Designed miniproteins, single chains. Designs and how they scored, part 27

Each design is a single chain, and the fold is of that chain. pLDDT is the mean over its residues in the fold that is shown.

## One batch from the design tools (miniprotein)

Design m921
Fold by ESMFold2-Fast:
Structure m921 (fold): chain A 95 residues (1-95)
Amino acid sequence: SMEELRERIERAKRAAKLRAEGVSQAEIMERLGIRDRGTLSRLLALERRYQRVMLEESLKLAEINVEKVRKGESTPSSEFDKMRERVVERLLEEG
């Protein structure tokens, strides 16, 4: 479900941040309550997919921003919300 995927993305982001900070695999697993190394590997893979899809959707938002600036207008905050929803939808379709 979308809700379950959103929770997994947040957990995946936390795992990736700890790894980037130099925390050991064993300590990351302990801090996140992960009992299986395969689960951590899948979370890190999900984070990589999330970053890719987020960047692709961010390029679309950047194009909207350029067009709005050319018209002397501001980009509505709702466009960012739509982007975030689309990212989760695409990840659900891929997984």
Scores: mean pLDDT 86

Design m922
Fold by ESMFold2-Fast:
Structure m922 (fold): chain A 58 residues (1-58)
Amino acid sequence: SSYPSVVQKLIDKFNKVTTLTDDQKTQFNDFVDLGKNSKNSTQYTGSILGGIGILLNK
């Protein structure tokens, strides 16, 4: 399934304002890629929650 525009805007906003370590940014991008390549709603939801979790959980 394709990423909805609202999710892409959220990702762009976090990338623009977030000062993550290289490791955290790599992990975040891995979740984004997983979401873009998702084949069902479960994979898609998991990728979004995982990506947001990297930004919020310190």
Scores: mean pLDDT 67

Design m923
Fold by ESMFold2-Fast:
Structure m923 (fold): chain A 60 residues (1-60)
Amino acid sequence: MKSLTELIKEGQEIYEKLSISSLEFGEIVGKRMKELNVEDDAYKQAEVALEVLKELLKKE
């Protein structure tokens, strides 16, 4: 299991490879977090953000 800092670092590395704006990324992640009811859990939020980034990377 990855630590919170490891999830954030991996997410940042993937985000730098994508051409998506912070606004668009925030919209996608915010919608996913709301659908999964994880808006108040920092670790779960980081996991959701990382999964969204991985999905976006697969499309490029």
Scores: mean pLDDT 75

Design m924
Fold by ESMFold2-Fast:
Structure m924 (fold): chain A 98 residues (1-98)
Amino acid sequence: SLLEEAEKLLEEISEIGKQMVTASLEEQRALLQQVVDKVRAFLARYGDQLPQFIRDSLEADVAHAQAVIDDPNATKMQLHLALMSISASLQAAISYLK
């Protein structure tokens, strides 16, 4: 189900977030890129089944996270906050799907 796939994605993102805590800056960029790629794949497969406002929110968070990854001056805190924004939007999507 869409709910089960969203919950699985949130669990995978949570595990990546734990890895980011002790990671170097370059490792954090690579880990956040994995999160962005996973969310993009989810939106490509299931985005049309989500309400537009949820899809738009997740797409905006992913675009922001990619901009942070691509910024050579981005800090570990900015990378972490981008991850937290994606997690919050995905939690909101899961809450709506219940």
Scores: mean pLDDT 90

Design m925
Fold by ESMFold2-Fast:
Structure m925 (fold): chain A 69 residues (1-69)
Amino acid sequence: MEEIKQQLEQLLEAGLITPAEQQEILKMVERYLKEGKVITEPLTEPELTVENLAKLIVGLLRKKEEAER
């Protein structure tokens, strides 16, 4: 969770997201982690969205966890 907060802070500093979007992404990531959902998203949008970014972060965390099991 702390690593996610740091990454979101860096994105905020880079001007890619707003403080409001940072909070929304954090809530989505926490929800996905608590529910243990598999990230299955069709490539229907070619742009960066809050939901797509949250799914990407959760996916990266799961890959790291699986690699170190």
Scores: mean pLDDT 63

Design m926
Fold by ESMFold2-Fast:
Structure m926 (fold): chain A 76 residues (1-76)
Amino acid sequence: SELAKKLYELAKQITDPKERAVATALAHAIEEGKKVDLRALAEQLGITPDEVKAAVRRIEEKLGLPEGTLEPFLVE
């Protein structure tokens, strides 16, 4: 997937380890035809589900994607 490739490439450029982990999780999910479990990822990273959603929005902005483009790959 071209989107997964762009997410992996972006993740390498993200300095914040938690935002990088969110980008990597999205890339894996898209590549494998799966969804990211928001609650499980938040617990793994030691942040809130809302903080994961905020990281997703920042990732969308960095990729020049419309708001909500990556939301279908998330599940609560």
Scores: mean pLDDT 87

Design m927
Fold by ESMFold2-Fast:
Structure m927 (fold): chain A 70 residues (1-70)
Amino acid sequence: TPTPEQQQQMLQRAVDLYFRILTNPNATSDQLKEAQDLMNKFIDAVENKDWQTAQQYLDQLEDLLLKIEK
């Protein structure tokens, strides 16, 4: 189980990644929709205290940003 500090870092990281995707001029409409879907799934996992699943969606948001920043 992550510490409260690690949980807060995950939340901050998700918001940061999501904002970077939304403000990237190279992001397609499909990529913006994917980011929104991933962020919603991340929030749902956090609300369920499923931190392992939350980390997986966080990793997918990071991968999406890397694809956009080609």
Scores: mean pLDDT 84

Design m928
Fold by ESMFold2-Fast:
Structure m928 (fold): chain A 62 residues (1-62)
Amino acid sequence: MPSLEELEKKLEELQAQIDALDAQMKTASREERRKLILEESSLTMQAMLTYLQIKILKKEAE
């Protein structure tokens, strides 16, 4: 199982990638935007799972 520190770093990396995609979507064509939305959805799901793992580890430490 990854450590709390590793999960927090992974969450930061995923947030940076999501922010980059949001910036790209502002200038993208309609067709390009559809592709970026799917990519963002994948990253958002990964971020959500990482966040849930962090919450579980913190809860277990209580």
Scores: mean pLDDT 81

Design m929
Fold by ESMFold2-Fast:
Structure m929 (fold): chain A 94 residues (1-94)
Amino acid sequence: SDDDVRMLVDRTMRYAQQLIDRYPDDQGGTRIRDLVRQAGRRIDQGDYDGAIRVLEETVRLAQDQISRSTDVSYQNMYRSILSLSRQAIRLLRQ
């Protein structure tokens, strides 16, 4: 449902904010925040195809950031973002 998707988007936003706070020199956290905020707006507008495209970009960015780091905490935060974004995409396609 849209409520379930919104909860996943809000959870993803919280992880993005934690990345920004803990890793201020990392541009990935800011980019994830902006993408997830855009996805939330598209969901609110009923643009589910647009929301899916933005969330797919969030997935790609999270995968890239995981691959570039050796910091386990950093990787785990991006893995959470990846998992939540994939779940949101799945729900939007149903």
Scores: mean pLDDT 88

Design m930
Fold by ESMFold2-Fast:
Structure m930 (fold): chain A 67 residues (1-67)
Amino acid sequence: MEEEIQRAVDALQRMLDAAEKARESDPELGEAMFEGLVAYARKVADQGTPELGEKARELAERARAML
């Protein structure tokens, strides 16, 4: 359970880095990736445990800030 949420958080972190690189070469693609990341991270935060769900929420806010 906790390990699964941690893996999801790690995956979101990698996706955030990929979205930043995509935005540098294709701004439209990068923005779409950030928007998708925000939506996905919100879902993970809602479904996860309170402790680890907050980490997913933080990643959603960081992705939103990159827009």
Scores: mean pLDDT 72

Design m931
Fold by ESMFold2-Fast:
Structure m931 (fold): chain A 88 residues (1-88)
Amino acid sequence: GRRAELERRLAELQKRLDDLAKEYIKNSTDPEKLKKIREEVQKLKDELDTLIAEAQAMGDERLVKRAETLKKRADALIKHIDNTLKSL
């Protein structure tokens, strides 16, 4: 059902964010790679906004909160990338 699809999408986005955070750590001195990682995190945030809207339409408050929590982590990663880029 649609809920199971949203749950799978959220799990995929969680894994992608974890992978992007690891790539940030590996590439913390490479401004061109950091810019690409930032763009991928921004795309992930856009995907989360779509998922949040779909979860809200279904009345799934738990899924909304889980997606919003992941979005806050994505925002934190963007801030870390931006601060690192300013230091380079």
Scores: mean pLDDT 89

Design m932
Fold by ESMFold2-Fast:
Structure m932 (fold): chain A 61 residues (1-61)
Amino acid sequence: DKLEETAKREEEEARYYAELAKQYEEKGDITGYVGARIAASGGESMSQIYREKAEKLRKSS
């Protein structure tokens, strides 16, 4: 399902930014850390939206 593939990609991107956030935190870059955490949270939220849409379409069909 295309929506499930998109959700997976968003999850992978969220994990990538979560790792970047840890690197910024280790360096003491608060601005970089906050930005990366926001990006990770965005990816997580988008992944949930796509998964919910995929499930709703399957259930409604």
Scores: mean pLDDT 78

Design m933
Fold by ESMFold2-Fast:
Structure m933 (fold): chain A 97 residues (1-97)
Amino acid sequence: SKEEFFKEAEELVEETKARIDAVLADPSLSEAEKRARISQLVLDTTVRLINLAYKYKVSLEEAVEFLEELLAKETDPAHRRALAGMAEGLRLHAKVL
């Protein structure tokens, strides 16, 4: 259902934010390595969001709107950047379909 999509999507986004925080807090990683790992997390989460939208028959446009609503409420700069990246990834994928 559409409600199940939003619940699982929110859980996935929160999991991704926690993983981004762990990467940023890792003193063994260079800034370049942190950037690369965060980029990969954003890409992986975007793909998983596309799969969830397909599973629950939610349009990619509705998935983008959901991410933009989360972005509007987000105060952490790294999390805002990640959410913006996910939304852009969904928009680009929608244009190819």
Scores: mean pLDDT 89

Design m934
Fold by ESMFold2-Fast:
Structure m934 (fold): chain A 90 residues (1-90)
Amino acid sequence: GSKLLEAAKELREAILSVKDKLSEETYNNILTAVSNAEQAVGDKDVDKVNKYFEEAKKLIEESDIPEEDKKKLLEKLEKFKKAALEWLKK
């Protein structure tokens, strides 16, 4: 639905906003985990959705970016996770 697409867009925009503060490897790993989560939502694979959200969360928490940026990314990730799980219930 529209809310799910908006949440995914907000998360990707937030990740892009901190790209200059991340190593290329860490940036690509976070985007890969998010893309894998989006694919799992499309596939309706709840176990993989939870797996890739957990991977994205760990990558963000382990990154060298400022705490305020981590909090912002984690809040956007949680919003996307909630929208995805709500959409999957339908």
Scores: mean pLDDT 86

Design m935
Fold by ESMFold2-Fast:
Structure m935 (fold): chain A 74 residues (1-74)
Amino acid sequence: SPLEELARALTVVLTQYKLGDLTRDQAIEAVANVLRAFGVPEEEARELAQWAVDMVDSGKDPKEVAREVAERAL
């Protein structure tokens, strides 16, 4: 399903961010790019991307955050 595909793609990016492989700005851009690829408007994609990265920074699990973002976006 598109929701499961989006959640999986976002989990990869947010996990890379948690592991220190991406800077905060790189993670926001990568998440926003994935969301735009799934048809999310640019402004909404950026807002969701910022929220997602902030949630991971607060200690939330990347898979949990990715799922919530996918559910909000679709």
Scores: mean pLDDT 90

Design m936
Fold by ESMFold2-Fast:
Structure m936 (fold): chain A 55 residues (1-55)
Amino acid sequence: SLREEVDRVLAEYKAGKITKEEALQRLSDIIEKAAAEGNLDDVRYALAAKQAVLA
């Protein structure tokens, strides 16, 4: 699921396996996919994750 992809991005970012820029790009791609599918819950979940990375 897209939520599992979000969780994976966050886990890799917190582990230092990917850069902040890579995490933000992957989360932006997930947001676009969720929006294209009309899945508002997944859009909100990915946006919250992106805000957490930006903080």
Scores: mean pLDDT 86

Design m937
Fold by ESMFold2-Fast:
Structure m937 (fold): chain A 92 residues (1-92)
Amino acid sequence: SLAEEHIEKAREYFEKAGDRSLTPLEQYEYALLGLEHLIEAADYMPEDERTRTLRQVDVQLRSFDPYLPFMDGTLLTRYEALRRRVEEKLAT
């Protein structure tokens, strides 16, 4: 399914985000890319699975809050856009 394709892509990005040879900023970028794919996957899920996935993404995005001072403008813009997308989708 399209949901499974996005979940697999998210998994690949999360694996890259765990690579300790990368800089913290590169790890943050890959983690945010993975979360973006989970948000995309949620659009192809049944309502209950969609809500669960979006709540999981919301929790993961909030886990970045202590690290926001270390992000550059590009990462902050991406982070804020993903937070807004999840909040808007959960409000509907």
Scores: mean pLDDT 88

Design m938
Fold by ESMFold2-Fast:
Structure m938 (fold): chain A 115 residues (1-115)
Amino acid sequence: LEEKINKLLEELKKRVEEKYGIKPEDLNKLINEWVNELKMSPIEAYLLQTLLLMGLLYGRAEVSELLDRLLELVKNGTLTKEDLIELLEELKKIAEEEGDELTIELVELLLEKLE
């Protein structure tokens, strides 16, 4: 499961590199800084990465709002499993609107991991 999630995240990072010239290594450095500072769990880190990459690829205000909400809930120590499911379902809806099959698959795998 983790192997599939990481592969899909790598593919999204390659799309960001192709579109903006941002290297995956630079994205990983930023992601690792946030994950370590906020002591994020693996599932929280996967959602953080997916939101960041979707925000970069599509520039939608709704994605930025979801990212801000995730970070606030993590910082406050109030993030619940139900919050994670809600954030993932909202992200899936945005991915469906964008026709982003890769992100849809990624979100479905993350939801499966929460089962």
Scores: mean pLDDT 84

Design m939
Fold by ESMFold2-Fast:
Structure m939 (fold): chain A 72 residues (1-72)
Amino acid sequence: DEELEERLKRQAEVAKEQAKALAELYGLKNPTVEVEPLDEDTVKVTVSSEEGTVTVTAPRSEALTKLREALE
């Protein structure tokens, strides 16, 4: 019924904002976040900062949890 493409874009935007906030919470300076869908279930999240680059590849439902673990 609704356009799935718009819904997926909004979900990616929210995930990007959440990942950036999480990176800032763990002390990364000026983090830049890229969210790349690899398939329907899997996403690649890349966080770049002055400290370095962190990349996680995980199921969409667990991507933020894996990013949190990588930043700890």
Scores: mean pLDDT 75

Design m940
Fold by ESMFold2-Fast:
Structure m940 (fold): chain A 67 residues (1-67)
Amino acid sequence: IEKEIEEALKKSEEYYKLGEEYKDIDATKSSAYYILGVGYETEAFLLEKREKEEKLKKELEELLKKL
């Protein structure tokens, strides 16, 4: 999942860069690339949140077994 977060962030950066490159050439393409960048950034954020939640669940389960 760490690798998935890294890949999503890398995709986000690539699309933001494409959006900047096209901003003076094709406004429609620039907007589309920017939206894709936001989408991948959001995906990375959600994946990071899920990893943190899974880790907390595992720690709580181990604590309950020791009680």
Scores: mean pLDDT 80

Design m941
Fold by ESMFold2-Fast:
Structure m941 (fold): chain A 98 residues (1-98)
Amino acid sequence: SIDELREKVERLRAEKSPDVVSPLFALAWRLLKEGRYEEARELFKGLADELDEAKSYYSYFRGIALELTGVALEKLGRKEEAKKYFEKANEIFKFLGI
């Protein structure tokens, strides 16, 4: 459930565990699918911000998190903000040759 996944994320964040990234993506994706767009936006943006400080290995996942932040913003009707996140994601993918 979303609640069980949220509890797992909160525990891993409290432990400062690197294993939090995958459950965070899963939680944010489930929130997006359930129509909980503001919560999904906050989690994807937070994940993108955290991955920005990571090594080049996580650049692709940062790009995905930025793109999905844009998708959530689009669902909220915040189209101008969504465009900025899509542009940020595109810059990362272009840098990676994707």
Scores: mean pLDDT 81

Design m942
Fold by ESMFold2-Fast:
Structure m942 (fold): chain A 97 residues (1-97)
Amino acid sequence: MKLEKAREKLEKAEEYIRKAEELLKRGEPLEKVEELARKALRYAMEALRLGRDIPDRELTLRAVAAALRAIGILEQVRLERLREESRRTGKPIEPGK
């Protein structure tokens, strides 16, 4: 029962990660990418919580990997927003000298 739920949450996390990565590559709105990445992180965390009582290292490692990938996408969204902000302000970023 718990194993099936943990696996379902993990599969959803991996699906949302793929969708978020695809939207990022297509230049879709960062807000949509962020929403999907946040959902992926939430599902990955739920899979980890459900897997806590299950001695399945493969499931745990996959859930950790999914959480890290979701965090990576969120960081890419943050960096892209900083790039848009830089383009809007038009100020040259002098390397801190």
Scores: mean pLDDT 79

Design m943
Fold by ESMFold2-Fast:
Structure m943 (fold): chain A 77 residues (1-77)
Amino acid sequence: MLELTARSAEEARQALLELAASDAPRGVLVLEGDFTREDQEPLFSRLNGLASKFGLRVVSVEIDEEKGTATVTLERK
């Protein structure tokens, strides 16, 4: 499993590109940005739309409000 961290939209796009180029069937993207539980579903939809451009799909999004992070699990389509 490939794990990548992104602190900006640009870093998130680069991480998705790296994950799409890997042979790993699954990957984890950790996003930093003061996320709350209310962001879980909007972030799932937005990231799934972006990931689809790279042949990936979002499986789950988990928010850690104390850390301000979102852990996104991705699979190939």
Scores: mean pLDDT 80

Design m944
Fold by ESMFold2-Fast:
Structure m944 (fold): chain A 63 residues (1-63)
Amino acid sequence: SEEQERLRELAKELLEARAKLKLPGAEIKIEEVDENTLVAVARNEKGEITLVADLATGKIEEV
């Protein structure tokens, strides 16, 4: 649905914002794993972080 697509786009924006706050200047890649799961991987010269967004619960976690 259009609502589900809007939620995915908002989740991508939140993942990117959170990744940039934790790892400034990082290259960020976001993958849609399934209809309810997005994974963001951010890397820079200092390291790498992985964030997971669950669209069913609205939860974003660092792994």
Scores: mean pLDDT 84

Design m945
Fold by ESMFold2-Fast:
Structure m945 (fold): chain A 88 residues (1-88)
Amino acid sequence: SKFDEYRELLLLALYDFIKAKKEAGIPVTKEDYEKAIRSFYKALITEAKRDNDEKLIEELKNFYKEMLSKTVEQLIKEAEEVRKRFLE
């Protein structure tokens, strides 16, 4: 579904963000993750709103709230799992 594609895109973008910070030796705070998630979410929700896809808008809003409720460890784990599936 479009939601599954957008979910995977957001998690892949989050993985790249985590990887870049790790390679630079920069620790990432919960606030840094929230800002990155918000940025990615804004791009996706703007596209969904342009298409007037009410179901996708609701699914993305719920996913955004879910992401913000997660710990840094949970976010890293989910991002790594999506990346592994994408390489298969």
Scores: mean pLDDT 81

Design m946
Fold by ESMFold2-Fast:
Structure m946 (fold): chain A 75 residues (1-75)
Amino acid sequence: GDPSAVEPLIETLRNDPSARARAEAALRLGEIGGEAARPAIEPLVEATSDPSSLVRHAAIAALARIGGEALEALR
């Protein structure tokens, strides 16, 4: 994944009116993963409460891909 995409993907995840676009942003953040995706952990946790089940599932999958640092942010 492209680390420079993290901030635009967080903006899409939080602000795009399309549930599909928000879900795709969440999945792409998970694909970037690692330390580069660390700024996305809090937005992804927020997205687990999104009105769209598609976005919620994508956010959970992305957090799992990022790993233990994401689990610590949930506490």
Scores: mean pLDDT 79

Design m947
Fold by ESMFold2-Fast:
Structure m947 (fold): chain A 100 residues (1-100)
Amino acid sequence: SIEEILEEIEELALRYVRKIAEAIEAGDLEKAKEELLKLRNEIEELASQLPEELKNLLLEKVDEILEKFLDLLLKKKAPAEEAIEEFRKLLKEVREELLK
C-alpha cells in the first residue's frame, strides 16, 4: 500500500541520515557523500512504486529536507542529534501531507 511504502521510506531515510551525520561529525565527507547517494537511490527505488504525481512530490520534499539537514550539520548550526530530530519531524509532516 502507499502507507506501507511511505513508512518504509521514513524508516530507511532515518537510518541513513544517522550514518550521514556520524560521517560528517567524524570529518569523513567522502563517506557522508557515499551514504547520501545510497539513500537517494534507495528512496527513488521505493518511490517508483508510488503513483507518478506522489513520487515526484515526495522526491522534491525529501531533497528539500535533506538539503536543510546537510546545511545544519556542515555549517555547524546544530549538533547531529538536533539535526536528526528536525529531519524526523519534517519527514513526518511530508508523510502526513501525502496521505491526505
Scores: mean pLDDT 86

Design m948
Fold by ESMFold2-Fast:
Structure m948 (fold): chain A 107 residues (1-107)
Amino acid sequence: SEEDKKKFLELMDKIIELIRELGRVADTPELADKYVERLKEIKEKFERGEITPYEALKEISDIVLEVINAAGQAAEKNPEKREEVDALIDKLKSLIKEMQEIADKMR
């Protein structure tokens, strides 16, 4: 439905915002910007109907896993940021779960 498509796009925007926030907290803003560019390309393809919700979710999940791994490595170098980094990672995981639920409705 159009409502589910809109919600899926809103969840993508929230993921983009969280990745930018994570880049600021982990002191890796340039790396975060590269992940955001990749996510915006996926968003554009999805908006154009070039990829399915499941294909978009798979590509986004792969990027989010890379982000989580990079943020984890950054937190190892800056342990005082670990709690803030972990909280943002948990929010990213929650958004991916919500996207999965919406993708399942769009089947």
Scores: mean pLDDT 88

Design m949
Fold by ESMFold2-Fast:
Structure m949 (fold): chain A 85 residues (1-85)
Amino acid sequence: LYPAILVDRNGNVLDQKYLKPEEIKRIEKLGEIDGYPVYEAESKAFGKVPLIEVTRDVTPEEILRIAAEAARRLGVERVLVLVTD
């Protein structure tokens, strides 16, 4: 199970769950933020929300910064961050 963190455009944590990677359907790649891939995605837990995948060496502060930047760049209110190995 990997941390899945829902973050708003100001870097506030709205929700957090632990998910298997296969529980998040990646629909298409939208781009990259700081080299981390961003997808249009859908899951039963969070519905349709853009996904950014980061590695576990990223600090909590950097996770929130990257997520907020992704939300602003995509023009959305929220993004989901999946922290993988």
Scores: mean pLDDT 87

Design m950
Fold by ESMFold2-Fast:
Structure m950 (fold): chain A 91 residues (1-91)
Amino acid sequence: STDALIAQIRAVSQEALAQNLPFDTYAQRLTDLLEAAYGTQGRSLMSGLEADLKRNHPDWSNAEKIRLLEQGVIDLVRLHDAIEKQIKESQ
C-alpha cells in the first residue's frame, strides 16, 4: 500500500540520518523500495531525482541531500497514488 511504502521510506531515511549513511547508500535503499513497488519505472524515477539533486545541489551536505530526496520520493509516491485512484474512478 502507499501508506506502507511511505512508512518504509521514512524509516530508511531516519536510519540513514541517525547513522550518517553515505548518500549513495541511502539512494540505493530507496531505489530498491521503489523498484519493488513500481518495477523498472521506480529505478528510472530514482535515477532522475538523484542526478537532478547532484546537478542542482552539489554543495549540499549529506544530511540535506537525504532530507530533500526523502521529500521528493514521498511527493512522487503520493502523486502516483492520486493519479492511479483517479484513473480507476474514471473507468
Scores: mean pLDDT 81

Design m951
Fold by ESMFold2-Fast:
Structure m951 (fold): chain A 98 residues (1-98)
Amino acid sequence: SHMMKKKEEEVKKRALELLQRASDLINRVSDGIRAGSLSPAELTELADRARELGLEGGKLAFEASDETGSSELAQLGSASYITAAGADVEREIGLRRK
């Protein structure tokens, strides 16, 4: 229906914004690891925030996918959860480098 399409578009926009913010934070973590410019505390804070944003976007997209049957929202949910997992990986890499 027209109303379901509007809901899908609004959720997609919000989930994409959360995914972009999470990706930007992961890039900052990755760049900071390579430059040796982040303390363990700063690295952990940025990675935790990226993980939380990715999980929020993933939950939002999957809940809307379940309600609407949208495969595009399911794909966005998967991308968001993969991004959250990527934040954990970057944290582990950074904390192991002295």
Scores: mean pLDDT 87

Design m952
Fold by ESMFold2-Fast:
Structure m952 (fold): chain A 62 residues (1-62)
Amino acid sequence: ATLQEVVQLFVDAFKDWPKESILQALQKFYQEALEDPDAKVSVVKNYTWEQFEQELLLQLQS
């Protein structure tokens, strides 16, 4: 999965949520995935939180 694909899944899953709530959900996912040594979503190890936030804002067209 790419950064764009992971962020798109959050946008699609939480489309009825406020932007701030989607951002918080994505941030929680990112932190939990980084802290899990057995995390299978390697994309979070290759990108910073700032890159995830920027991609989310782009996809939400704030």
Scores: mean pLDDT 75

Design m953
Fold by ESMFold2-Fast:
Structure m953 (fold): chain A 92 residues (1-92)
Amino acid sequence: SEMEKKVMEEVERFAEEEVEKAAEEAGLSEEDKEKLTEAVKKALQSTIEEGREILEKTGKELGLDAEQTSLLAGVANKAREKKEKLLAEAEK
């Protein structure tokens, strides 16, 4: 659990950095950036399909278009891949 906690902290930090970049490019407020960060964190704890629904719902609430919402799905996928890689390295 300690290793899993550390991995999740790193993955969440990575997701926060990627969301910050996407939010800056989209011209979003700090409040909207926080909502996106929380949505990505929830998506990381969910199945791929559930995570997609969370991101699409949050994106629509924030007025993001389909392309911007797709970029957020990409952020969640990258963070998930990083989680799998870090967990695999911790198992060795």
Scores: mean pLDDT 76

Design m954
Fold by ESMFold2-Fast:
Structure m954 (fold): chain A 105 residues (1-105)
Amino acid sequence: SEEQRELLLKKLKEIDEIVEEIYKEEFPDAKVPIGRIIREGSMTVSKEKAMAILERLDKKLKEKLGISLDQSFIEEVKSKEEVNLGVVLQEALSQAEQQLKEKIG
C-alpha cells in the first residue's frame, strides 16, 4: 500500500541517519561523506574499525527498528585483516532493507 511504502522510506531514512552518525563518530576528521564511500565501494579499514562500526550499527538497528545483521556476515568480517568499508556497508544496508521490506510487507 501507499502507507506501507511511506513507512518503508521513513525507516530507510532512519538507517541512513544512523550510518552517518556512526561514521562521523568513528572518523571525526573524515572529509569524504559516507554516502560516497558506500556508492563507490571505497575505503580500506582494519577489521577492528569495521567491527566497531558493524556492532554499533547492529545495536541501533535492533533498538530502533527491531532488525539485525546476519551473524555469518559479521563472522566473515572478523576473519579478515582489512576490509573495504564501502562494500561492507553496502551488504549491511542491503540486509537491513530486505528485513524492513519483510517486516512492513
Scores: mean pLDDT 87

Design m955
Fold by ESMFold2-Fast:
Structure m955 (fold): chain A 77 residues (1-77)
Amino acid sequence: SAVEEVERLLKEGRIDEAKELTEAITDPKERAEAERLIVRYELIREGGEAIAEAHENPDAPLTPEQRAEIARLEAAA
C-alpha cells in the first residue's frame, strides 16, 4: 500500500520522497495515516522516541514540559 511505501522511505531517511508520495495519495484515510507517520518520524528525529510515543498515546502520563514540547514539535512538523 502507499502507507507501507511511505514507512519504507522514512526508514531509509528519504523524507522528501515520503512527503511527495503522501501528497500523491488520493485516499483520504491513507493520506492521513501517511501524514501521521511523517509527523511521528520528525518527532523521533527532533525529540526522540519518548516524544513520538507520547504523540501516539496522548493519555500517557507526561510532565507539563513534555506536553508543551510535543505541541511545539507538532506545530513545526
Scores: mean pLDDT 71

